# Designs tried in a protein design run: designed miniproteins, single chains, continued (4). Part 112

Each design is a single chain, and the fold is of that chain. pLDDT is the mean over its residues in the fold that is shown.

## One batch from the design tools (miniprotein)

Design m15883
Fold by ESMFold2-Fast:
Structure m15883 (fold): chain A 65 residues (1-65)
Amino acid sequence: MTLEVTLANGSKGTINEETGEFTAINGEKRTKEEIGKFVGKEIKNGKEAADALKELGLIKSYKEL
């Protein structure tokens, strides 16, 4: 399944729940490994990626599609 995320600037992106891959509206991608390095912890799936990014204030909210 896919999570729709609202970024801090109000733009939309998606996170793949199984892989943890983030995709911005411009098509730029970040892997769960890249997100994990940025937040300083291992990310296993898309919900962990979304929660980590939200905790850092990089996204405002997310929802399941």
Scores: mean pLDDT 80

Design m15884
Fold by ESMFold2-Fast:
Parts: C-alpha cells; sequence; structure tokens
Structure m15884 (fold): chain A 86 residues (1-86)
C-alpha cells in the first residue's frame, strides 16, 4: 500500500540507506500517478522527503534534488513524469 511504501522509505532513510529510500520513493510516485489519489500523492511526497533527507546525510546534493523532483511530479495526478529521473 501507499502508506507501507512511505514507511519503508522512512525506515531506509533512518538507516542511512539512501538508495533503498529513493527506490521506495520512486515506486510510491508511480502508485500515486496511477491511482490519481490525493492521499497517495501525499504519501509519495512524504517518501520523497525521507529519500532526500537520507541522500543529504551522504552529502549528495544532486541525488537529493532528483529525489525531490520525483516527489513533486508525483503530487500532480495524471501529469508529469512521476518516478522518472530528470
Amino acid sequence: SAKELAERAKKAAENGDAVTASQYAVEMGREARKSGSPEDARYATEAGFYAAKAIAKNNDVEAAQRAMESASRASVPGTGLAGAPP
């Protein structure tokens, strides 16, 4: 579920696993776009923030920016490239 993907991203971020957190954020972005649900879009945004936080701890600004862009695109139902890298 959307909530589970967001929780997985949070746990990966807390463990410092930026790659896994980013993967869950991307998957949540796809689910949000597919469903068109505002609730799923909110979870996708949350997952993206956790991924960006984990990447920032590793001092990787470009990867953090890409994660935030993916999360932002996921918040617009039916438009944009949710989960696609820039």
Scores: mean pLDDT 69

Design m15885
Fold by ESMFold2-Fast:
Structure m15885 (fold): chain A 81 residues (1-81)
Amino acid sequence: MEEIEKIMEISGLSKEEAEELVEAAKTKPGAFMLGLVLSDADKPVIELAGRYLSEETIEKLRSLPLRKRLEVFDILKPYFP
């Protein structure tokens, strides 16, 4: 899937981690949590995101500069319900 490859290229996530993002994005609570994690989220929001994403995936996303996080968010938007 072309979108998975783009997420991997921008973020450095594995294919499995990128697929987790896409699946989370398809659900209303997952889409909401992704929006918060990819912006600049407080620790309680990140703990909630751990129900949808692995801790390693969350840490990798948070280590990205804001510009790259927004690029990942834009790729995920079409999957939002």
Scores: mean pLDDT 70

Design m15886
Fold by ESMFold2-Fast:
Order: structure tokens, then C-alpha cells, then sequence
Structure m15886 (fold): chain A 90 residues (1-90)
């Protein structure tokens, strides 16, 4: 469980750094990877890790909006919704 939460935190930091550098492609890559870990956590019954991933994706969407990266913000919101839906099924 600890390793999965640390991986989620690492991807969040990497995505946030990509957003700060206005690297849309790297940001989307890390956002997608963060979503994949969130889905995996929900499937494994690690609801805390899955919730953390969803929360981080929502924060990344807000950060992208502030950076005027509208496409990345919409992308992150959709990925957060996917994790939230998986959490509702778990």
C-alpha cells in the first residue's frame, strides 16, 4: 500500500512540474499515468490511494486552468471523473 501512494505522489509532482513548465504533452502523460494508478488502486481495494489519485487529478485540473492550459485542464478533469466512477463501483 505504501509504495502505491508514493508512486501516486511522485506522478503528481511530475505532472505539476510539467504544468509549471507549460509542457502540455508531458503533463498529459503523467496525468494519464496517475489515472491508471488510481484505477488500479480502486480495483485492488486500496480506496485511500484511489481517492488520493482522484484528488490530485482534480488539483492538476485547477493548476492547468490557472496556467491557461484549457485542454490539459479538461483532460485532467475527465481522468479524475474516471477514477471517481471506479471508486463508486468498488
Amino acid sequence: MEKLKEEIKKLFREAAEALANKDEEKAKKYIEELKELGIKAAEEGNLEAAKLAAEYLEILAIMAEKAKMKEVAEFARKKAEEVRKKLEEA
Scores: mean pLDDT 85

Design m15887
Fold by ESMFold2-Fast:
Structure m15887 (fold): chain A 82 residues (1-82)
Amino acid sequence: GKEEAIKRIDDLIEQLKKAKNSEDAYKIALEAGLIALDAVPDSMVPRVIGLTLRIIGLGLDGASVQDFLDLVEELRRLLEAA
């Protein structure tokens, strides 16, 4: 359910803060996107897909850990609003 998905994403945010490189951060952020996609109502699926595609784009660009953290926190806010 939504509450369990938020708790899982909170745990991934703590793991993401400890990530040492872009590749590790990308893997954690992508997992958060997939958790949110499974937990949101159908009406929110396009928004979660959009955020997950942004995470994939950041992964291709070798973005900072902070860039991934910002997107995962945005994903968490979207899930809370659902």
Scores: mean pLDDT 87

Design m15888
Fold by ESMFold2-Fast:
Structure m15888 (fold): chain A 81 residues (1-81)
Amino acid sequence: MTKEQLLEVVEKMEKALLSTLTPEEQKKVKETFEKIKELIEKGDYIEARILMYKMLLTLTGEYDEEELEELVEKIREVLEK
C-alpha cells in the first residue's frame, strides 16, 4: 500500500467514526487521527498502526487503562516482528 493510499484509508475511517461519536469523543478521536497522520507522514507505520489499535480498543469501552496498555504492548510485539 502506498503512503497516499494509506492516508486516504485513514481519512475515510476518521469520517466514518466521527459520524457515530459524541462531541467529546470526536475531539479525542480527531487528536488521535492527527497524530496517526503525522506518524504516516514520517514513515512511522508501526507506531501509526499501534495508535490506531489503541484508539479503536478505547472506543469499545471494554478495557480499563491498565488492560489497554497491556494489549497495546502485545500488539507492538506482534507488529515489530
Scores: mean pLDDT 77

Design m15889
Fold by ESMFold2-Fast:
Structure m15889 (fold): chain A 74 residues (1-74)
Amino acid sequence: SAEEQLARDARTLVASVRRFLAEHEVPAALRAELEGLIARVEQALADRDYATLERLVRELRGLYFEALELHRQR
């Protein structure tokens, strides 16, 4: 289902962001924002709130790509 695919994509994205944060230094404010979005994604997954999950996955993906770009410039 679309919900199962969204949940799988969300878990994969969270794992990728956590690995990135473990392996790289990022500005403290950006790290806090990424960690906050991860917590909100995990809560939406636990609550099976797929409408909120879709929005949060988009937000996390955007911020993660911003973090990757910032790391590339270093």
Scores: mean pLDDT 88

Design m15890
Fold by ESMFold2-Fast:
Structure m15890 (fold): chain A 81 residues (1-81)
Amino acid sequence: STEELVEKELKELINLAENDDNLSEETKNLLKEFLNMFQNNAGDNEAYIERLQDLKTLIEKEEEPSEKLIEKINKIISLLS
């Protein structure tokens, strides 16, 4: 299902973020909070897309923005759209 694909991609996103030494701990925690929100069905697809766009903006503002993290977020947004 689309939900199973999104959860898989979110877990991969978090794994990439945890292994990124240049990404702030604050942003890593926000990504984990988003996964928890998704797993608890605490929103609809529109709310999830908005939150992912906010997270993408935070990553883009980091001193060394990770293209891999940005691409993964864009993929997840596409799956939810």
Scores: mean pLDDT 86

Design m15891
Fold by ESMFold2-Fast:
Structure m15891 (fold): chain A 60 residues (1-60)
Amino acid sequence: GLTDEQLEAGVNAGVRAIARGEVPPDTEGGLRAAGRGASEVSGAPLEEAIAAVRQASMDG
């Protein structure tokens, strides 16, 4: 699992990618961008990082 700090870093990376026009500003594109950022910060596999970001979004 990712820490809250790693999830926050991933979310910030996703927001920056959307702002730069690198990914579509839709929910799936945003989640994948956030997951990529979290994966790069934590070293976790990309799909695990995406799943963690998705889970955090469901928990509030």
Scores: mean pLDDT 70

Design m15892
Fold by ESMFold2-Fast:
Order: C-alpha cells, then sequence, then structure tokens
Structure m15892 (fold): chain A 82 residues (1-82)
C-alpha cells in the first residue's frame, strides 16, 4: 500500500536499523489508518511515545499523509509536540 511504503521509507530515513517489533507496530498503525480507525491510531501513537519509539510515531505521520489523511497526520503531530 502507498501508506505502508511511505511509512517504511520515512522510518528507514530516521532509523536505518529496524527491529521486527518496530516494523510490526508500523504495519499495525498503517492498517488502522486504512481502516479509518483514527482513535486507535492515536492510542497506538501514545503507546509508542511512552515506549520512546519517536521515529515510528513520525513514520505514522508520513503514512497518513500518503493516503491524503492530513487531518489525522496533524493530530499525530500534535501528540509528538507534547
Amino acid sequence: SAALQAAVDELLSLNPVLTDYELSLLRRAVRLIEAGRDDEVLQLTRQLLDEGLFDVARAIVAGARAVGRDDLAERIRALLKE
């Protein structure tokens, strides 16, 4: 999917060494974005921030933008600014 490709490309640009765990979380976030499950995307983003996975959270922003969900991308960015 375009969202998954954009998110993976962004994550690799921020962190070239990915764990299977980080990639699994990114894939989960992209599936939630594509399903329109915005509240669950935001809940997952808060979990990522609590775990210190800021690069994965930034990659989710890129995934949301790639599918024209600029509204969701801005909500995720607001969480990153704390």
Scores: mean pLDDT 85

Design m15893
Fold by ESMFold2-Fast:
Structure m15893 (fold): chain A 63 residues (1-63)
Amino acid sequence: MELSGEAVNAAVESARKAPTLDEAIQLARDAAKKAGGEVSDETARMIAEGALRGGVPPPAFPP
C-alpha cells in the first residue's frame, strides 16, 4: 500500500533514531501506522536502510 508523505516522513525520522537496522524497521513501521499508512516489511526495511545506511533522510526542516 502507498505511504502518505506524512507517514514516510515519520517513518524516516523514527528509523534514523535507531542504532540498528532491526530497530529502525520496527520504528519505521510503527510510525507509518500511526500516520495512517500501511507499510509492508520490505518498504519499512527500505526506509530504515535509507536512514541508517549510506545516507541521511531528506531534511524536513527548512534552514
Scores: mean pLDDT 67

Design m15894
Fold by ESMFold2-Fast:
Structure m15894 (fold): chain A 103 residues (1-103)
Amino acid sequence: AAERALARARALAAEHPAEVAAATEIEVRDGRLLVVRGTVDAANPRASGPATLLDVDLADITEELLREWIAGLDAALAATHYPSVRAAIRELKEYYEKLLAEL
């Protein structure tokens, strides 16, 4: 899940680093953790729905899975030099670290 979201974020950041930073949001809805790309079309923000990058049931999130996701985010941070992408990855990592601390 996190690896796929990182792959998508990395690909998008190679083309649109500012849009990645501006558009990625972390949301909890109906017992699910969502990492969503917000509106990327500034010309028509209300007509564009968010694109879901990660969608995981909170009940399926284990300490082991969170540690794997955090390790994947650390690897992604080591591999990217785009400030906007680094900021988005750090925000997601901080969120996972907070969840891990609360388990």
Scores: mean pLDDT 59

Design m15895
Fold by ESMFold2-Fast:
Structure m15895 (fold): chain A 61 residues (1-61)
Amino acid sequence: SKEEEITKSMEYASEAALKLIQAGKEKDAERLMREVLEMIAQGASFEEVKEKADKMLEEAE
């Protein structure tokens, strides 16, 4: 269901944001959560959210 997909997307994004916070990248974590919430509001799939989170984790310095 869409609710299950939203839950899964939020869980994945939250885990990615936590990893960014643990790396001292709090601003990147804030940006990720904002962008993910906007994507979900626009009907983005879990795969799109996962790609966004993975890319942000790879690009974070």
Scores: mean pLDDT 85

Design m15896
Fold by ESMFold2-Fast:
Structure m15896 (fold): chain A 65 residues (1-65)
Amino acid sequence: DDLETYRKGVEATYKAILEGKKQGKSDQEQLDLGTQAAIDKGLDPQVAQQVAQGVLDSLKDLEKR
């Protein structure tokens, strides 16, 4: 199911971006890590990049509150 692949991609992206933040990586490096994690779970590169950007933006918004 494509939806299950999408869910796993989102989870992998979230974990990769959080790990990048813990390591003090830049926003761009966090985006690249999240995008690659989603691709590794079977998401198309364009979809993976959109998912990674959305996750990064959401996490940055939460940290500024």
Scores: mean pLDDT 81

Design m15897
Fold by ESMFold2-Fast:
Structure m15897 (fold): chain A 89 residues (1-89)
Amino acid sequence: SMLQQYPTTQPSIDALTQGGVPRSRARQALSTLDPSRIRSVTVQGDRILITIQTPMNLTDQQQQAAADNMQQRLESITGQPIDVRIINR
């Protein structure tokens, strides 16, 4: 399902639970993220894609490192495969 993109964790929590993540773990995972930067959370079969908007001042290497760190943290909390995409405005 397509989700509304708002600077709030509630729609993102609902998306994670749709992807099979327990609601308590979804809340914990999203608490590690800046809600104002979450553009979308999409369920893709058994995988979850989280798209995060980053400040334009980050280099490609910094964006890649941030994505990798976020993926490791989110997968550790949720126990589910998560893809993180970092995009510029």
Scores: mean pLDDT 74

Design m15898
Fold by ESMFold2-Fast:
Structure m15898 (fold): chain A 66 residues (1-66)
Amino acid sequence: SAAAEAGGRAGALAGGADAEAARGVGITSYQSMKDAEGAFRAGRGGGAIAAALGLDAEGNSQAGKM
């Protein structure tokens, strides 16, 4: 979602990353959320997609929430 992307960018900036790095974190967070949403819509658990995406999905989710 746009909120997850914005949260990822804000979290990276707060952690001392520059605008370019923060944008990358936001994009990755948005992509992970998009994949999870697709899995739920298809009747699969979002956790299965998150597991396949690995640590990136977990790390970016944390940044998006905080």
Scores: mean pLDDT 50

Design m15899
Fold by ESMFold2-Fast:
Structure m15899 (fold): chain A 70 residues (1-70)
Amino acid sequence: SMDDELAAINEQILKLMKAGDIDGLEAIRDETDARAAAYEDTDPQLALDYHQMSAFSSMAIVSLRIEEKS
């Protein structure tokens, strides 16, 4: 189901954050952003859900980059 897919994406973002894997987070961000764009006209709610996953991944990247500078 889509709920299961979104939950799996969320879990993967958390796993990549714990690993400090910025490249992996950038890949998830780009994929979820592309999925959001693909669903924009046909399923706006699903597009919003993917945008939220992209935003979560982007915030994770920023958090890791702040830790690198500390």
Scores: mean pLDDT 85

Design m15900
Fold by ESMFold2-Fast:
Structure m15900 (fold): chain A 92 residues (1-92)
Amino acid sequence: SPILDATMEQVDSLIAQIKDPQIRLQLGQWVGIVQMQFWLLEQGKISAQEAAALTNRSTDRFIAENADNPDAVAIAQQIRDIVLQTIQQLEA
């Protein structure tokens, strides 16, 4: 999907701003889960509401696990906003 490809390029560019390679790895793993959620949404296996709920839960978990790294938290919040916006675009 061109919309998903554009979203993932934007997400990857945000992750690249993190200087800590361990935090970049953790963000990359979380983004892999987001890609799976998008695939499930496009296959009609989950609703847009379920995809949004899973995105929020995954982001909240990442933030809780990385609360001592404000840069990682800020990037995770930006990724959440982009992902939620993309889900809305796919629902339309």
Scores: mean pLDDT 83

Design m15901
Fold by ESMFold2-Fast:
Structure m15901 (fold): chain A 88 residues (1-88)
Amino acid sequence: DEEEFERLRRTLEEIAELAKEKYFKEGDKRPALALQRGVARAAERAEAAGLDLSRATVELLRLTLEEVAREAERAGVPELAELARRGL
């Protein structure tokens, strides 16, 4: 679904902008680290599930947002977790 893909991709862009703003404006690295860890965990899950990592699919983007939300909660950044969940 093109519309779903675009929504998920746009949510990831918003997450990246939030992480960038927190880092440069507040010196808070937690959102950027949560994003990095979430992406890495999503890639591991996608490989285990046999998903094609060479292309951005809806399934891969969903896994990415799920893992970013989990890592954001662990890092104590609830606003990032809510943003990721809203995109799902």
Scores: mean pLDDT 84

Design m15902
Fold by ESMFold2-Fast:
Structure m15902 (fold): chain A 89 residues (1-89)
Amino acid sequence: SMMDELEKRLMILQMRLIGVSAGLYLAKKTKNMELARETLEQVEEFIEELDEFREEAERHNAPEDLLRRLDRMIEEARKLKEEAKKFLE
């Protein structure tokens, strides 16, 4: 069903968020500025994809719980972006 497809997409995006978060953590621990720059670019592209998916989910009348989980994921991705930017200062 369309709802199952949205849920599967959300799970894939959640796994990607974990990966990006881990990448930034590794960059900070190893003081790897190149990895931090790559992670910043990845998180910026990821935020754009999350925003597009948020609009798609709303158009398909996704459940409030799914939209809340997605909004939390977007907020976390934006925090990672600011953290990466701050580390690169």
Scores: mean pLDDT 89

Design m15903
Fold by ESMFold2-Fast:
Structure m15903 (fold): chain A 73 residues (1-73)
Amino acid sequence: MSEEELQREIDRSLLTMLISSYGKPEDIVDVDELIKDLERMGFSDVAKYLRENIKEPKATVKEVQDLVIPYVD
């Protein structure tokens, strides 16, 4: 429980920082590039989830945040 809670907080912080580095909520990100960044950082499960739920080549920062943050929460 405590160990899982700590890991969840770390994952949430890293994902929030990564996604926020792409810009404001309205800014557009290349989904394939984001998936590659996630895989490079060790978030392969998150990358797979994103690929399964966003089929378009581009998405907004907000759309990615709204999808990814609940997944790791």
Scores: mean pLDDT 76

Design m15904
Fold by ESMFold2-Fast:
Structure m15904 (fold): chain A 75 residues (1-75)
Amino acid sequence: SAMEQARREALREARRFAGEGAEATFKDPSAREKVLAAIEEWARREGELGRELAEAARTAFDTGMAMLKNLAAAK
């Protein structure tokens, strides 16, 4: 359905934002609080869907940070 597609796209964008936020935070640790604040703002604005988006984004952020750290160590 159109609503399921919209939800799927919203989750994809949330994870994408979190991945970009992880890259920004890896370059500048002070960016972490700004990224997390933006994720919490999504949760407040979108209600129940926002809570799911925030959880997916936090997981993607943590995964992105770990991957970037591992890639840097490989060089």
Scores: mean pLDDT 80

Design m15905
Fold by ESMFold2-Fast:
Structure m15905 (fold): chain A 56 residues (1-56)
Amino acid sequence: GLAEIAREAGLSPSQVAGMKTLLEEGFSDETVVDLAVSQGVERARAERAIELIRRA
């Protein structure tokens, strides 16, 4: 679930939910990572969150 992904990626559940919504809306992984980084998220954590979302 989102809480488990958030815990493993070191993000908030709200951040993970936002990233998942953007991916579902057809944004690319790179665009979602770049947006998260622009909002202060560390790139490695954003990339890990996408990996975990894609695996779920």
Scores: mean pLDDT 85

Design m15906
Fold by ESMFold2-Fast:
Structure m15906 (fold): chain A 79 residues (1-79)
Amino acid sequence: MSKEELKQKLYEAAEKGDLDALRKYAYELAKSVPGVGDEDAQHVADWAVALYKAGASPERVVTYTEALAESLGVLNQRE
């Protein structure tokens, strides 16, 4: 599944309020970023669920989840 497909699936999960799908696709989106391991991907998934529960729009859930994953990937590539 491409990064764009994962973003679309995460958006749909947030729109439907499907927490299992939201956690799954946030994790897979994070894992699609070079340098992101399983532990960091789990943290990104937890953050995506927290954003949804705080009332973030589907667009914001996707945007902030991607931004966190990309930031972790850049950090890990240096260490």
Scores: mean pLDDT 83

Design m15907
Fold by ESMFold2-Fast:
Structure m15907 (fold): chain A 74 residues (1-74)
Amino acid sequence: SMMEEVLKIFKEVLAETQARAAAYVARTGRDPSAAEQQALLDEFLARFRAAVAERLPDADIDALVAELRAKLLG
């Protein structure tokens, strides 16, 4: 289903972003700053949008991103 593919893409991109954050901590010995955390979130959203556009070309990406933002805030 479309929802299963969206969830798969979400999990893949999230895992990559988490690995990048973990690598930063391992390299620097400190947690990302608020600005670096915001940059990671922005990169996550950009990668998610790109992956959805590539793998689900008929999907309304703006609607999906808006729905995910609403669910993350609820």
Scores: mean pLDDT 79

Design m15908
Fold by ESMFold2-Fast:
Structure m15908 (fold): chain A 85 residues (1-85)
Amino acid sequence: MRISVAGVVAYMSGGSRETAERAAERMRELAEAGRVLSLDELAQLFRESGMSEEQARAAARGVAMLGGHEDRADPAGLRTAASTA
């Protein structure tokens, strides 16, 4: 089993690991495109991956903080979160 940032965030939000893995794939694509995401944009991404609005908000904050930010996720942070999922 892989311990991942996305897995921890999904667990804290009451989500599944499968949902976290799908979110990780989307984050990887955005990181490759050099995108910077706000917490709101990242929460929308997680909602598309199968999380509820509350779970998506908690997941977005967790990923941003683990990347060293509180209000956004940089491409490097997104790639790190995706690669550990």
Scores: mean pLDDT 67

Design m15909
Fold by ESMFold2-Fast:
Structure m15909 (fold): chain A 136 residues (1-136)
Amino acid sequence: MNVHPEAFDALTPNEQKYLQEIYPKLSPEVQEFVRGYVISKWFMKEHGIRRIPSDEYLKELEEIIEKYPDFALAYHELGEVYFEKKKYEEAKEYYEKAIELYPDFAEAWRNLGDVYKKMKEYEKAEEYYKKAEELT
């Protein structure tokens, strides 16, 4: 993958593994999106910046899943966007789709736990957090 090494190394081991497996199979346009995603996540983490996802970013993600409907990372990002908008049912559906496509996606399991916690389903939240921990 043609990305800044420090940015790639800042990803979780599961994200690194997923991208190493799937990246060569993606179209050039989706590969460019992935590079931008990796750099953006690294930059935000490095500077402690939490950006509110824009409507333009939502449209970009929708275009990506339309072109590559089995790209788990794009569904995970849609889940994060809807979670930030406090649309927890929609966030749940997108995170569930991400784990259907990539069951080893520890962060998606953790984020599902956060969704259930916001919905006050604490027992289910604990179950999903345990699954995320097992994958880390």
Scores: mean pLDDT 75

Design m15910
Fold by ESMFold2-Fast:
Structure m15910 (fold): chain A 60 residues (1-60)
Amino acid sequence: DRRLSTDEVERRLLRLYLEGRISPEQATAIGRRIRGRKSVSVAELREIAREEGIDPALLV
């Protein structure tokens, strides 16, 4: 499965937040779940997005 760097995920979260597509709480929750990791799989990121109430297509 494809992987994204933590930096890339954080960049995407910031963009979604600035566009008003996600709340600060959603951005913080996902950021906390990936903190300390070098990368995350696209499949895991989709599940994290669903659990935090975000459409996975917005983040991946």
Scores: mean pLDDT 84

Design m15911
Fold by ESMFold2-Fast:
Structure m15911 (fold): chain A 93 residues (1-93)
Amino acid sequence: ARVAELVERARTDEAGALAELIALTRSPDVAVRLAAVEGLAEIARRGSEEARARAVAALEELALHDPVPEVRRAAFLALADLGVAELREVVLG
């Protein structure tokens, strides 16, 4: 699935598009996971409060646990752009 198509589908099926984007964060392909970061960030900016919360949680998971530093950085920058720049404080208290 193309991330841009999933973001567009979120206008009619927000929960389904979000679930598919979250599944893409588990892809073995680094390029697919990077694209999923961008898709999750777009849904967080444009979606409901519930969609934003789920997208932010998925981005936090990637920022903390993705094995590839480039993916972790992309997720962290997306969180910062969304105003969630306090990831370290959320994790460490």
Scores: mean pLDDT 75

Design m15912
Fold by ESMFold2-Fast:
Structure m15912 (fold): chain A 68 residues (1-68)
Amino acid sequence: SPAEEALNLVIEVLEASPDPRFRALAREMRELLAQGASPREAMRAVASRMTPEQQAALLRAIAAHSRA
């Protein structure tokens, strides 16, 4: 699904980050999925815990990843 593909991309970008905060978010997403959460539920839960600065940094990282 598009949501599953988007979530997988987000997890990959976060895991590749040198920032331990982003790697922690990736682990939280994987844990939610392991507990039976849907891709949308996992994304929503993590997004609710992200600061606006973390959200902006993630969007920039995704854009950079798409160019690499």
Scores: mean pLDDT 76

Design m15913
Fold by ESMFold2-Fast:
Structure m15913 (fold): chain A 85 residues (1-85)
Amino acid sequence: AVIEAGGASIVVGHSDTKTLTVLITVASNGASTIFTAKVAILDQKTGKPVKPDTLVAISNDLFSVLEAGAAHAVEIAKAEAMIPV
């Protein structure tokens, strides 16, 4: 397998007390590589989740997972007033 296990955490929004993060996880089962995107909202002071992670996409296509993760993160950031107007 080319990729066994890994991940990246990308902060895409923040407020005074919270960060909005897209979590990309990579795993290989030998025959295929699976990418998973989750969106997490964390308290800046404690690093503790303020809500359970939202599973957005699971795919063998990295770009599909990144696109879905980004789109959902933008929607959440807008709802939580984390995107500059």
Scores: mean pLDDT 69

Design m15914
Fold by ESMFold2-Fast:
Structure m15914 (fold): chain A 68 residues (1-68)
Amino acid sequence: SAELEAAARELVRLLEAGDDAAARELLISHGFSPVEAAVAVRELRRIRDPEERLRAALRALGQARSRA
């Protein structure tokens, strides 16, 4: 969905900017617990390739939406 894609792009942008706090807040707004958001940010940070990071962000957000 366009919303999910926009959220994934914003998440990657925040991580690129080094704004881990805002990245965690974005994930929490999409149904992640604070602990899950912290783990997700750490895992996404390990992915150096921007396209792979975007795909991982999209999968994580999509899975959270499926749980809701």
Scores: mean pLDDT 84

Design m15915
Fold by ESMFold2-Fast:
Structure m15915 (fold): chain A 112 residues (1-112)
Amino acid sequence: MKKKEEIKKLIEKLFDLIRQAFAWLSRHLTPEQREELLAEMQRIMELYDKALKSDDPEEAIKIFEEIVKEARAFMDRYIARLTPEQQAEARRLKATFDAEAQKILNELKKIS
């Protein structure tokens, strides 16, 4: 498999993880908070598109580290507004997200 195709596949996996986490959060948000989530998702989509169009693997990795950092901060902010029962489930989902995102980032860093 060519390195460029491998990078794209890892990029797609990371974006799918973010979409899943945000979809779960959206079910527990107010209409106003959902609008804020949509705006954040659009910003992440712009970064995702930039990473996919990059011919520099190092630039793509740096963009992904930024996307993961931003997604984590966003999740923490919204999880804090949930009920205690929902927070417990959300924290488990975030732990899964963190583990899978780190695995993808580690694989990206191995690609020369």
Scores: mean pLDDT 77

Design m15916
Fold by ESMFold2-Fast:
Structure m15916 (fold): chain A 94 residues (1-94)
Amino acid sequence: SEAEKQKQEIYEEVTQKLLDFVESLFGEKDKEKRIKLFVELTKKVLEEDPEAAEKLRKISEQFANTKDLEEQKKLYEEYTELMIEMLEKAYKKL
């Protein structure tokens, strides 16, 4: 459906913004290596901060269950901002 396509586009935009942020932290221009770094930092975040992990899970569930485009955009922004904060904190602990 059109709503499913819009939701997929939002997921792709979030993923790209997070990968761009990882590039800014490490200076890594290789896409495959950036994805690996993103995955490793995300694992570290989820293991070290269960409160942040739970917040991300709740935002993801709300995003999955909403059909309202404006609510999807708001949840997307909240998810992206929280992920950036958590990735930066994980990077500083390396």
Scores: mean pLDDT 77

Design m15917
Fold by ESMFold2-Fast:
Structure m15917 (fold): chain A 90 residues (1-90)
Amino acid sequence: MADSAEMQALKKEAAEIEEQLKKTKDEKKKKELEKKLKEIALKYLELLYERMEPTPEKEAVYELTMKVLKGEISEEEAIKEAEKLYEERL
């Protein structure tokens, strides 16, 4: 396990944003921080997925994530399908 400097930087930035979210009461600032946190999480997940060994289940989950980003499927529906794929793996 070797975290690239880029992945470590993303983890640190995410942690700092989470701390800011805990103390902020400004609704607009909170939404801004939440959006930034999602962007960092998506980038981190992309790097992580590229480093993990490929499996059919993992590829299917990745495709569901891409469909959500394209607006072709709802986040709720994609999560339900991903959960079924994950359960099949167990």
Scores: mean pLDDT 67

